# Designed miniproteins, single chains, continued (2): the designs that were tried, part 88

Each design is a single chain, and the fold is of that chain. pLDDT is the mean over its residues in the fold that is shown.

## One batch from the design tools (miniprotein)

Design m7035
Fold by ESMFold2-Fast:
Structure m7035 (fold): chain A 61 residues (1-61)
Amino acid sequence: MVKVEVYEEGDTLYIFAEAETMEDARKAAKEALEKNNAEEEETIEGWEGDIAKVLVIAKKK
């Protein structure tokens, strides 16, 4: 299961990806970046229990 949420704040995008594996979470975050035509500024990776979480802070191109 993969969950992605995207929040916009001015020219900044916050992409939250959750998945059962870190690889799937990273892939989901990358796909969201490409769809929103945004450039990655910072990526934070972690786990909450058995769920892999990736937060990407991105800037609109």
Scores: mean pLDDT 82

Design m7036
Fold by ESMFold2-Fast:
Structure m7036 (fold): chain A 143 residues (1-143)
Amino acid sequence: DPETIKRIEEYRREFQEAMDEVIEEMRKENEVAAKVLELLRRIELLELDNVIESLRNGDTTELKQLLNGKELLKLRIEIGELVRENPEVLKDVEKGLKKLQERLPDFNAQGALDLIKESAENLEKLKENLEKVEKKLEELKNK
């Protein structure tokens, strides 16, 4: 349905605008929390872009899925490293996510916070998964 794609594209624009404002405000209070939110913004936009592409083209190639997975893992690893080095930033990140949810009621602030926490808790596993994705990408290039 073309109307479904338009609604997702409209949500994507509203999300980008609201997130940019929250990040700018947070940067004045806590630069590290702002960096975590910037990385989360990149994850959310990549996931929305993948949904739009899937709805338009039906099938995603294995190469495209692996490239998207690699980018998501890299972003989550950077979040996990920042949170492990600065665990106190979680309170300011939570405040930023709550402000975003007030502007965008359909935004899952708790899900985003859980993803940030899990990225720190499972950092070693994320790094192992990145190595596996990189090996699969090398195998596809050599065929």
Scores: mean pLDDT 88

Design m7037
Fold by ESMFold2-Fast:
Structure m7037 (fold): chain A 71 residues (1-71)
Amino acid sequence: GVLPTTPTQLIGRTLTLLGEIFDLKVKIEQLKQKPLTDADKDEIKKLEAQIEELKKELEKALSLLKSVPAS
């Protein structure tokens, strides 16, 4: 899709990505509250992979935000 170009759009995207990363981290911590099965370990790996993809998108949004003049 087309990347957001205004500071307001970039801030909104950054907040959304931070919220998604936080939710995934909470799910991982909840899974760790019990003895881990092999299925739980596979789920944690999937959630960690999703967090890494979201972190890459967050880095892109932050880099764009830094390159846009404050107005």
Scores: mean pLDDT 77

Design m7038
Fold by ESMFold2-Fast:
Structure m7038 (fold): chain A 64 residues (1-64)
Amino acid sequence: SESEERSERFAMEVFPDLSPEEAMQVLLEASRYVREGRLDEEIRGLTAREILERMVELGRAELE
């Protein structure tokens, strides 16, 4: 789908050191953290850029 294609492109741009499959897995884990509200307390008052950086960090930690 177009949504899947956009997510894959985004993952590749954010995680250039990972394979497309690994990058997508990191993105999915980061998304799960957001859905579970795990980032809510941490992202209060953060900019969009800082939120993205935090998601990347959490996604990488879950994958490893």
Scores: mean pLDDT 61

Design m7039
Fold by ESMFold2-Fast:
Structure m7039 (fold): chain A 88 residues (1-88)
Amino acid sequence: TSAELAAEAERLAEEGLRAAREGRLDEARRLRDQVIAIADQLAALGDYESAARAYVLAGQVLGELGETDEMIKEIGRAIRLIGEAIDA
């Protein structure tokens, strides 16, 4: 369900933040990629609010990794999806 996907994204993002803070950069990047994949799935299901939250969580991991350009990109995705949710 979209609720199960949203909960998984939160868990993976928390692990990604921990990995990044501990210097496990490759693990943090893999976890980030998984969070983005779940966000894409949530968007495909029409759950734009949960998808936007998942993109923000991925952005937090990217910020901790120092990947600022990619962080801005994922935050931009979240802003667009909030617009889609409002238009519904």
Scores: mean pLDDT 85

Design m7040
Fold by ESMFold2-Fast:
Structure m7040 (fold): chain A 64 residues (1-64)
Amino acid sequence: SDDRDVRLALARYRAGGLVARGRELRAQGDRSTPEEGARLRAEGDRLVDDGRRLLDATTAAVDS
């Protein structure tokens, strides 16, 4: 149904945004001071992990 397709598309967009933001924060961390860089990389890693988990969940929903 259209509602399911819209929800899956939104979840994929959200997941992609989390991964992209996480990668940007990691790259920003590499260019920052050591303390701020460690914090930014840790936040970036969490966002990438969250985005990947959301992508895995949307893939499982399509395969069912």
Scores: mean pLDDT 83

Design m7041
Fold by ESMFold2-Fast:
Structure m7041 (fold): chain A 87 residues (1-87)
Amino acid sequence: MLSEEEKLMKEAEEMIREIHRASAVSQEAALEKFEELLKFIKEKKVKKDSAESIITYVKQLIESNPNLSEEDKARMIEKLDEVLKEI
């Protein structure tokens, strides 16, 4: 419970923080970091419950991000829902 899943969650949190930082620089940089996070979730074979937690946190960060338009937020959330359906 504590070791591998907690480590994956911490790594995901850092990736989420990098997406937030990138969004302050450019939309393109934020999208690149976002795609890296999607690959991380798929490649690391994260348990569904852990992936749901990561995706929920990413959605919350996207919704609270003032640098993203409502349209961009909706599209990013849609991609997260698609990833969750694939795992």
Scores: mean pLDDT 74

Design m7042
Fold by ESMFold2-Fast:
Parts: structure tokens; C-alpha cells; sequence
Structure m7042 (fold): chain A 84 residues (1-84)
């Protein structure tokens, strides 16, 4: 079963909304990867979403980038814990 940490990441990521269709596809991919506990794919998709939203540069997208960077850090920490 999914850990409480994974469940919280899924919930937080699910609250992030964007009008950028490319970023939305990457966010959906990250969500599915997290649910499958594929942390490498989740990190990759989340990095792609962040890059797209940074290039878009709207105030809303930049606010979402800050939230996504925090989630990316949490995913990277979980990956390090799995490697131990």
C-alpha cells in the first residue's frame, strides 16, 4: 500500500491547476508515476512541468513552480530513503 507520505504528495499535486496544457500533461504523468511508486519517472515529469511553467512566466504559473519545487524536493528525499 502507499505510505502516508506518498498519499500526501498525491493529494498536494492534485490541488495544482494550470491552463498550460503541456505542463498539465507532465503533472498528470508525475501523479500516475507517484501512485505507481516510480520515483524516477515522477521526478522527471515534475522537472518537465516546472521547466514549462517557468518559461510560461505568468504569476499563477510561477506560484505553482514554487509549490512544485517543494514537492520535487520531497520526492528526491523519498528516493534517497529507498536507496538506503
Amino acid sequence: GMSIQIQNLVKELGTIKTENQEADKYLTGALIAIQNQDLDKAISYLQQAIDVLQQAGTPEDLANVQKLQALLTQLQQLKQQQAA
Scores: mean pLDDT 83

Design m7043
Fold by ESMFold2-Fast:
Structure m7043 (fold): chain A 88 residues (1-88)
Amino acid sequence: KIAELEKEYQKELLKAIEETTKTTELTEEALKLLEEGKRPSGGLAEQLEEAFEKLPEEVKKKLQEKLLKLVEEIAKEEGKEIVPKKIE
């Protein structure tokens, strides 16, 4: 479910920004929009993008790892029964 994956990724992104910057107002506003099924736009989206660019590379890598885990978890929940394949 793309919408669920997108929402979870955005939550992880906002959490990383908040933990790194301790700027809760921006992340709280964006989180409210996500809960309403909306996406940040205009100035809020620009501020979030700027905040993301200022994150340390280690934090960005952790976000990528969390995104991959979320994809795996969603795949397991939707298709928890997968035909085994030979993998090396």
Scores: mean pLDDT 63

Design m7044
Fold by ESMFold2-Fast:
Structure m7044 (fold): chain A 71 residues (1-71)
Amino acid sequence: DKMNQIRALAEELIAKLKELGFSEEALEDLRAKLDTRIAGIKTDEEANELIAELEDAIKKLEDYKEELKKK
């Protein structure tokens, strides 16, 4: 369940960055880093930490995206 949540959050983060105009190369690099981190998760606590980090990043991007759309 937590792994599915992490994957969903990671995909949402990548999608938002793509909409903001990040290059495919930058998105590939980020996805590779996220995949490595996800594969390295050994405990539920590590999974919870990544979930919190992804949620924080998404919230910050949501605010930025809405501001950008107004222009």
Scores: mean pLDDT 79

Design m7045
Fold by ESMFold2-Fast:
Structure m7045 (fold): chain A 97 residues (1-97)
Amino acid sequence: MEPVDSSKLTPGEQLLYLVQEFSTNGDLRSLIESVFKWLDKNGDGKITAAEIKEALLAVGLNPSDEQVQELIKAGDKDGDGVIDYSEFKALMDEILK
């Protein structure tokens, strides 16, 4: 299922909605792609630490810069400080083994 109305949701609510849709749909591949595209607000095929931090703050989490950087570093195999789709997919595939 697609988000019914993404314009009415905060970034954190959009992320929670996508996660909840996965629990009812079970299409992991589509979920991973949708989450990445949603986090990639610039459309450049990369996710930044700032975009991840904004999403977590919108959900009511309060991550430190270090915690956000650890998430980036776990997925960022190139060391450029951002996660592209291939790195994000590999990270998700490893977590979901």
Scores: mean pLDDT 61

Design m7046
Fold by ESMFold2-Fast:
Structure m7046 (fold): chain A 80 residues (1-80)
Amino acid sequence: SDQANLEKVKALVAEMKQVIADYAAGRLSAEQALARLTSLSAQLEPLLQKLKDNPEARALAGALIAALEPFRDALEEAAA
């Protein structure tokens, strides 16, 4: 159901935000943060595609993008 998929999106977004927080606090290296975010993103993408018209899923994705923005350059450097 859409509700069950939305709960999975909430859980994945919360875990991704925790990874970002751990990276920002120096508890994870950029490489460790990237590996975890890549794995979680692969799980999140098909759920977001299924929930493309769901406003709560859209808001959760937007909040995640905002949380990643300050670290984008550092994470891109680690990916190279």
Scores: mean pLDDT 83

Design m7047
Fold by ESMFold2-Fast:
Parts: structure tokens; C-alpha cells; sequence
Structure m7047 (fold): chain A 94 residues (1-94)
């Protein structure tokens, strides 16, 4: 029961992260930051299921936002992808 809810939450976070990656590729850093912030809110919903992995996902999304604010597209992309990887791992542990 909890796993199915966590999986649905993870799919929403993955979709938002894909939108953030697209915005980065288009040079739209404001949209990328907005989508990454939505990813953080989504990852907070995973805290009851996998606190350690959800916190790591949140940390990486925060690092992606900081990199995007500095115009560092590659670092923003890498941290956003790591955040998604931790979201996926969090669901596997439920």
C-alpha cells in the first residue's frame, strides 16, 4: 500500500525533473529553478517512506538550484539527475 503511493509520488517528481532538464537545455534557468523547487516539495512527500534517501534527493535538488542560479548548467544537470536517482532508490526501499 505505501509502496504504490511512493511510486506515484516518484513518477510526479521524475516528470517535474524532466521539465527542469528541458528548461536548462533551453537556457531557461528561472523555469528550471521553479521545477527543481517543485521536485523538492515532491521529495518531502517521500520522507515518511524513506527519510535518508528522501533527504539526499532534497539536498541534490537544492544543489541543482544553486548551480542554476550561478548559470552552471552542467552542475545543475548532474545534481538534478542525482536527485532523481535517490528518488528512485527511495521507492525501491519501500
Amino acid sequence: MGKEKAERTAKVIEAVAKDALRALDEGNYEQAIKMAEAGIKGAENLLPYSPELAKKAIDYFKKAIEAAKNGDKETARENLQKGVDYVKEAVEKV
Scores: mean pLDDT 84

Design m7048
Fold by ESMFold2-Fast:
Formats: sequence, structure tokens, C-alpha cells
Structure m7048 (fold): chain A 88 residues (1-88)
Amino acid sequence: SDEEYIEKRRKELEEEYERILKLPLEEIIREVIKEDIAVVINVTEELLKQGITPEELIEKGKEIGEEKKGKELANIAELIEKGKAITE
């Protein structure tokens, strides 16, 4: 059924989110950008809640040889912060 498909997909996204967040920051930067956009957004929001800044994502990306991925996550982090500023 459509309801079973939606629930299965939701569970898959939650499992991937939990898997990625258990990784060290270096591996999160390497892997997360390839995931579903919902996982990317939720992981990035959790990193921001932990005090990781967009600037730190850029610097860490450079350190691990993933400058492009670090910048892409930093851009998503900035969009999340701007979205919160609009609602406050």
C-alpha cells in the first residue's frame, strides 16, 4: 500500500540519519552529501545544534581533501540558519 511505502521510506531515512551521525565529522563530510536531501538537511541541523559552524565545515573539508563537500555542507548550514532567523 502507499502507506506501507511511505513508512518504509521514512524508516530507511531515519536509519541512514542515525548511521551518519555516529560517524566522526570527517566521515560525515565525506558521506552525507551523497544521501537523500532530507538526511543531508537533518544531519547538518544536528551538527549546528552541536555548535559546529559553517566555517568549521569548510576548514574540516579542506583538511581532509574534501573542500567541495565541506563547502556544500556549509552552504546548507547557512540556509538553515537564515531560515531560523526569518521565523524568529
Scores: mean pLDDT 83

Design m7049
Fold by ESMFold2-Fast:
Structure m7049 (fold): chain A 90 residues (1-90)
Amino acid sequence: LEELEQRLRELEAEYQRLLSSQSEVSAPLQEARRNIDRARELLQLLRDIGTNNLSTVPIRLPPAVIRQRIQRLLDEARQQLAEARREQAA
């Protein structure tokens, strides 16, 4: 969890830096935001599962599968932010 939370914070910080330096929101930047938001939602779900207070949610997916999805979303967001940075430099 801690490692995924740190990666999410780093990507959010990079997104904010790129957003503040761009006069227009590029397509890669918008896609990065979507993937960051989805990763945050899944990370919150993992956190809620870990607190044992969410017996209300039918946990049909193993936590490992949710972690894999978060990692994938974070990897995609990282690539999209790198692309947005390249477009800004061009």
Scores: mean pLDDT 72

Design m7050
Fold by ESMFold2-Fast:
Structure m7050 (fold): chain A 69 residues (1-69)
Amino acid sequence: KDKNIDEAIANLKKRGDKEAVKLIEKVKDSLTPAEAKAIKEAAKMGSDAETLKTILSKMRQAKRSGPEP
């Protein structure tokens, strides 16, 4: 459904990073559009699975610091 996630997975597959692909496929159903976009940009910049986990963790933690209306 989210084209950003499909593009991120395609980019990771081109790099041969199977661990990052599996990570994103497992979490894609729980991703918000903002998280999907961040993952796409990180994958485009060459981020590995550990970096992608960190980005998701920080984004989810930031939602608790002050949800914008």
Scores: mean pLDDT 74

Design m7051
Fold by ESMFold2-Fast:
Structure m7051 (fold): chain A 74 residues (1-74)
Amino acid sequence: LSAELQEAIRAEDYDRAIELFTEGLQKLLGLSDAEKEEILELMRRALEGKATEEEIKAMLARLEPRVEALRAER
């Protein structure tokens, strides 16, 4: 974890922590700005208890091929 992400979590600044985590995912997986915003909004809704389990699973399923491709290359 980055120092900035760890400090955001420690400060209980969950909005900042979610933003930093999502930016990291965008850079790591090569996400578009639209994909990054979808993940950010889903994570914020999940934090508020308003995201369904199906929405979370659907997002993970969409990201899984990119994670597998990254792992296969390195």
Scores: mean pLDDT 73

Design m7052
Fold by ESMFold2-Fast:
Structure m7052 (fold): chain A 60 residues (1-60)
Amino acid sequence: DFQAQVDRARALAEEAHRRAVAEARARGDQRSVDLEREILEALLAMLRAIEKLIERREKE
């Protein structure tokens, strides 16, 4: 249930990141490439925090 939603969010974030990086590279914008990497890292950290909350909920 929630795990499936987290997995979907992760997949969408990774796909959005690939598209954004490809667009930035196409225009030679290294700043946007670096920023997109930082955004993905932050999103993945948030998803890990949500997974810990799911674990706690399922243990109840």
Scores: mean pLDDT 80

Design m7053
Fold by ESMFold2-Fast:
Structure m7053 (fold): chain A 81 residues (1-81)
Amino acid sequence: SAGDEAEKLLEEIRRLIEEAREAIERGDVQTAQRLLDEIKRKMAELKKLELSEEQKKEVDELEHEAVGVYLQVADLEAARA
């Protein structure tokens, strides 16, 4: 169902954000960038689905976390330039 698909995508996005943070902690910019691209792709798929009000709030929170990760990756790239 669409609800089950949304929950699976939400779980996958949470895992990818955690992996991206771990990549950032070890200074692995290339892996962090790849994970951010995958997060963006899965978030786009999630937004195509009919979401509950609760799921929409989770999406908003995850988008905020993903922006935080993006900024940390940008900071690491600036430090390596």
Scores: mean pLDDT 84

Design m7054
Fold by ESMFold2-Fast:
Structure m7054 (fold): chain A 65 residues (1-65)
Amino acid sequence: SEEARRAAELAVEHAKRGDPFGAGGYASTAGLHAGNPELTLEASRHAAQGDPVGAAEYARKAAEA
């Protein structure tokens, strides 16, 4: 959806800034709009490990689902 895509773009921008909290938050939003809870959980896990780039990757996957 358009909402999932925009959330994924924001997750990527926050990941580029080295912000795991922002990246994870937007990645979770993208997963919710995509209706894919597995991608939302993986994004949160990567954010919790201090991996904003990994979190943003799962946000992009959610936007494409």
Scores: mean pLDDT 75

Design m7055
Fold by ESMFold2-Fast:
Structure m7055 (fold): chain A 88 residues (1-88)
Amino acid sequence: MAAPLTAEEAYEHADRMIEAIRNRDWAAMEEHARLVEEAIANGSLSEEEAEEIHRRIAIELLQTLHGASEEEIAAAIERYEEHKRAAE
């Protein structure tokens, strides 16, 4: 089997996800999302690093989709933080 994804490779895939979101290329976004999730699952990313990546992706999705406002972005960040607290 291929070697597991490294943290550095996972960050590269996260950046590719952001680029794909900006281009509204959902197929490319899903492909890179799977690779980021694989790196999280194999322990290459810490919980804090995974949280930061998810936060950046959530912000980018709101910014590119349907003219999301600054208030909508802030609300999504708060919802993500509430979800994290509920999971503990």
Scores: mean pLDDT 72

Design m7056
Fold by ESMFold2-Fast:
Structure m7056 (fold): chain A 98 residues (1-98)
Amino acid sequence: MMEEELKKLKEKLEKLIQEAADELKKQGHDDLAKRLKTVGKGYLEKALAEISKLEGTQRVTAETGLILRFVGMLTSAYLGDIESAQTEVDGMEKVVEE
C-alpha cells in the first residue's frame, strides 16, 4: 500500500486515540487518558512501521487488526470498562518500550 494510505490511516487512528482519551477524562480517569495519548501514539507509529514492511493480504490483515484494536479501546472507554482500557494501554506500553 502507498505512503498516502498509511498517512490517512494514522490520522484516523490518532482521532480514535483522542476520542478515547477525551472520554476517559470525562469519566475522571485523567492519568489513564494522558497515558493513552502518549503510549497510543508511540504504539501506532511502531505498528505502522512494521505494517509498511508487509505486502498484499498480510498487510491488509495487519491494518484491519490495528483498526480493530483502537476501535476496541474507544468502545471500552465509552462503556466505562476501565480495567480493559488500562490493560490495553499497559500492553501498548510494553510494545513501545521493547
Scores: mean pLDDT 84

Design m7057
Fold by ESMFold2-Fast:
Structure m7057 (fold): chain A 74 residues (1-74)
Amino acid sequence: EEEKERLQRAYELIKELINTLANSEPDEQKAKELWDKYRPEILELTPESLREEVEKYLDQRNLGKVLELIEKAL
């Protein structure tokens, strides 16, 4: 039950990051600051079994794939 709540929070956080990046069209510096803020929170909420794969896609800045992985775990 608690793990599903954490996964749901990770899902919402990823969607929030996608929406923030799309709406604000930040420059490269501001985009990096957003990634540095959201990346550790997303990883902390991610189950250990998915953490390595999610981390790889976050480092590639492929939020769509990260969202897909979390959604499949829900």
Scores: mean pLDDT 77

Design m7058
Fold by ESMFold2-Fast:
Structure m7058 (fold): chain A 67 residues (1-67)
Amino acid sequence: SSGEKLIRSVYGDRATNGKGGRPLGAYYGLSFDEFKETLKREDPELYASLSDQQIRDMHNYIQVAGR
């Protein structure tokens, strides 16, 4: 998926596999709006570099893969 590819490119294969990077669980269970606010606060440069659709794709992937 586009969300999986984006997570892999930003956080590396380790984040996708749960073996490094920011834990996917840190964002699991957040609403889309809560996820956007968290990214904006914790990683404003990353937030500014992503489109709304890319942020949505990341959130959707985390909700599927982080469960």
Scores: mean pLDDT 67

Design m7059
Fold by ESMFold2-Fast:
Structure m7059 (fold): chain A 89 residues (1-89)
Amino acid sequence: SMMAKENRERLIKSTRRLMEEAKKYTKEAVKLEEELKKNPDDKKIKAQYEREKKAADLYINGAIGLGKAVPEVRDEVEKTVEEVKKLLK
C-alpha cells in the first residue's frame, strides 16, 4: 500500500539521519581523544570526550533499532557500526 511505502521511506530516512549523527559525534570524539593525548589531565576535554562518545553510542543504537524494520539499510547500518567502533577504539 502507499501508506506502507511512505512509512518505510520515513524509517529509512530516520535511520540514515541517526547514522549521520553517530558519525558526526564519533568524529568530534576522535578529535577530542587526540587533544586528550596531548593534555591527559584536562578534565574539561575529558568530560566533553565522554559526552560525545555517549552521544555517538546513543545515535548508533537508535539506528540499529530503527534499521531492524527496514532490510534496505541493513548493510549501511552494519558498515556505520563498524566505522564507529573502529574510530572509538
Scores: mean pLDDT 87

Design m7060
Fold by ESMFold2-Fast:
Structure m7060 (fold): chain A 71 residues (1-71)
Amino acid sequence: DAEGVRALVERTADEIEKELKKAGASENDIQEVRDKLLAAGDAVVAGDFETSERLAQEARELYKKALEKAK
């Protein structure tokens, strides 16, 4: 169910956004992580699992950087 996958990814992105906001991450960094997570979900729906894995890895690295930069 493509819609179910998108809904799950959106909920995950919302949780991550909440965590990053609490940590004091910049709006730009939060948006970048969110965009990568949503793109990874879209890749799963399209059957492009290699792209999905790469985008998920990029989102994880951006999340780590956002937390490190936050004060």
Scores: mean pLDDT 82

Design m7061
Fold by ESMFold2-Fast:
Structure m7061 (fold): chain A 85 residues (1-85)
Amino acid sequence: MSIKERIDEAAKTKNKEELEKRLGSPLLFAMAAKDKEIFEYIVDALVETGLLTPEELRDLALVARSYGFTEIADRLEKLADELAK
């Protein structure tokens, strides 16, 4: 099973606690490895669940920006602004 398949399986649960439990370590790994592809895949999976608040999206954008993933950060900030309206 690939890491992307594991991310997809976690997203299917539509459960915030399961997402945190299953995606926390993969997200930290992607950040430590500077793996933009896996980081973006996790972010997209989280966004698609619709479970993230505007504040959580902004927090995730700050993390992405700190690792140089500027395009991902900009996209998350825009989504947070749209959801806050």
Scores: mean pLDDT 80

Design m7062
Fold by ESMFold2-Fast:
Structure m7062 (fold): chain A 81 residues (1-81)
Amino acid sequence: LHDEYDKLKAELDRLVAQLRAQAPDDPQVQRLILEIEIKVGLADIYYGVSKLTNDDPDLIKKAIELLKEAIRLAQAALASL
């Protein structure tokens, strides 16, 4: 779970960088990046709380699902460019 979280976060950072590079002045892409950043922030909160609750797997899974949603948004945006 921890390795999966780290890998998804790294993949998402790469996808966001690609979106910024391909469409720097697109307001729709800027809105999507903001939505992605909000989802990442929420995932970081769930993951952080899991560390306080003896690595609660349900909280880590929620964090992973949020990162997967953000990745899907980034991939869809890249496909539409």
Scores: mean pLDDT 82

Design m7063
Fold by ESMFold2-Fast:
Structure m7063 (fold): chain A 71 residues (1-71)
Amino acid sequence: SLLEQGKAALEAGDYEKAIEHYRKAVEANPGTIEAAIALAHMSEAYRQLGKDEEADEWREEALKIVEKIQE
């Protein structure tokens, strides 16, 4: 799956590839818990690349999805 491919890339330190896989996962299932997981991991990949502003934005989007689902 795209989440598994993203996780493998993230664990290997291929942060750009991880972002690519996670972005595709979000696009495939927007607004779902799977999308929230992908966004959270994508945020971590951006942080590892030193892109803290982007990391913060994607983490915020992940939290918004989780909060919406908990309603």
Scores: mean pLDDT 83

Design m7064
Fold by ESMFold2-Fast:
Structure m7064 (fold): chain A 62 residues (1-62)
Amino acid sequence: MSSSEAIKKVNELLDKIHDGRVLSEEELKEGIEAADIAIDSGRLVLSATMAREVLLEELKKL
């Protein structure tokens, strides 16, 4: 997955959470991996780190 694809994936999953959708464990894990790719690329590191925390908290609720 490219860094641009990773950023799009993270934003898509955050939008779903904001809309009140319950994400599966698989979607949350995919989102965390995408956030890690974005962080590692150095692009939008702060936003990606915050997104990763949101996804991780949702995963902990499962």
Scores: mean pLDDT 79

Design m7065
Fold by ESMFold2-Fast:
Structure m7065 (fold): chain A 79 residues (1-79)
Amino acid sequence: DTEAAELAQRALRIFVELAREKGADVSDLWVEDPPRIGDLPPEEFVRAVLERASQAMVDAGKITPEEAERLREEALRRA
């Protein structure tokens, strides 16, 4: 549980850094504690957190859905 939350936070930080490198303004984005998502396994929990973060950026018009997918995979790979 705690380890899954720490891993999700690490992956989210990597995702935010990658988005900033692309020039996306992430100052106002949702980057709080990872959402509590049921009884998902750690790897699924991390993926779900990144999906929510990337969808928030797409909804805000900061990145495209295709870019969101690429950034999620890269963050997961580096976490």
Scores: mean pLDDT 68

Design m7066
Fold by ESMFold2-Fast:
Structure m7066 (fold): chain A 100 residues (1-100)
Amino acid sequence: SVVEEKRRRAEEAIEELERFVKELIEKEKLSPEAAEELERLIELFREALETGELDVDGINEAIFNAYSQLSPEAAKKLSEEVSKVADLLEEVREARAEEA
């Protein structure tokens, strides 16, 4: 199924983002509060994969709450990884709509 293949790619991208977030927390010495916001970001993406609805406001809030503790390079990489996951989730949503 096209939906199953796109879902698998989105799941893989979320797992890559989760690994990146864990490395970022260690490298940037983020506070527990900032770490919790980035972990919440992963949770919101996992929920979007199941529900088909992306909480864009919640995702942006989580990023902004952590942003002040990130280097410019880390912030840019986080934005790139987030965009990649969001794009793949949109592809899953569209594929599900076509098969509904």
Scores: mean pLDDT 81

Design m7067
Fold by ESMFold2-Fast:
Structure m7067 (fold): chain A 77 residues (1-77)
Amino acid sequence: SHMEQLIEELVELLVLYLEISQTEPTEEIRKKSEDKAIEFFLKQLEEKNLPVEPAIELLKTRLPEDLKEYVIEKLEE
């Protein structure tokens, strides 16, 4: 469906931004970059009236273990 495709595309963009954030030189800058990526992702879901639960399920399969816990916690508030 159109909704499922949009969620998949947004998840792929979040994963890309999180991968880019890991190239930042310090842990402080990395965490700020991660938080910005998550904030933009949540705003896109809200703007497009997309459910967060399917996005969380996709992220569980796409994120490395060290990022998964942090990102999922932020998405669940």
Scores: mean pLDDT 85

Design m7068
Fold by ESMFold2-Fast:
Structure m7068 (fold): chain A 97 residues (1-97)
Amino acid sequence: SSVFDQLAEELEELIAKLRTASEDELPSLLTQLEITLGMIQLTMAVLKEKLPERVVELLKEALKVLQDIVANSPSEAIRERAAALIKEIQALLKTSE
C-alpha cells in the first residue's frame, strides 16, 4: 500500500530524530510519533489490512528507542509520555499478529 509506504518513511525519519534528540526536542518528536501511530491505526481500520513487515520492524525499532528514553530521560513527564507510546505500539504489534 502506498499509504503504508509513506507512513513507514515518516516513522523511519522520526526514529532517526528520536535517537539523536536533545531533551528540548523530545516533546515535539513524541507528539509527531503519537500522530503517526494514530495514522497507522486509522489506515489499518480503513483498509482492513495487516501491518506491512516494514512497518512492523520500524515499530519494533521505535519501541527500543522509547525504552531508552524511559531509562535515560531526566524528565518524569517525558518518561511517562514515552511509556504511554510503548503501550500503544505493543497493542498495535499484538493486534497485527
Scores: mean pLDDT 87

Design m7069
Fold by ESMFold2-Fast:
Structure m7069 (fold): chain A 65 residues (1-65)
Amino acid sequence: SSIDADLDLAMVRIAASVVGARVISENPDGSVTLGVRTKDAAEEARKLGEIIQKETGRKVEVKLL
C-alpha cells in the first residue's frame, strides 16, 4: 500500500546498489528479488530487505548469484 509504487521501486534500486546488490526481479505482488555476488553483500541485502519491508510492506528476497 505504498503511495507511489514507481518511486518506491526506484528507491529500492538505489539502496540495493549501495549495498552491492541489484534488483533482478520485480513481482506482480510488489515483492522484489535482490541479487548479490558475496556472502557479506547477502547479509547487508537481507538487513536492507528488513528495512524495506518495515517501511513499505514489500517482501524482499535475497539470492546469491
Scores: mean pLDDT 78

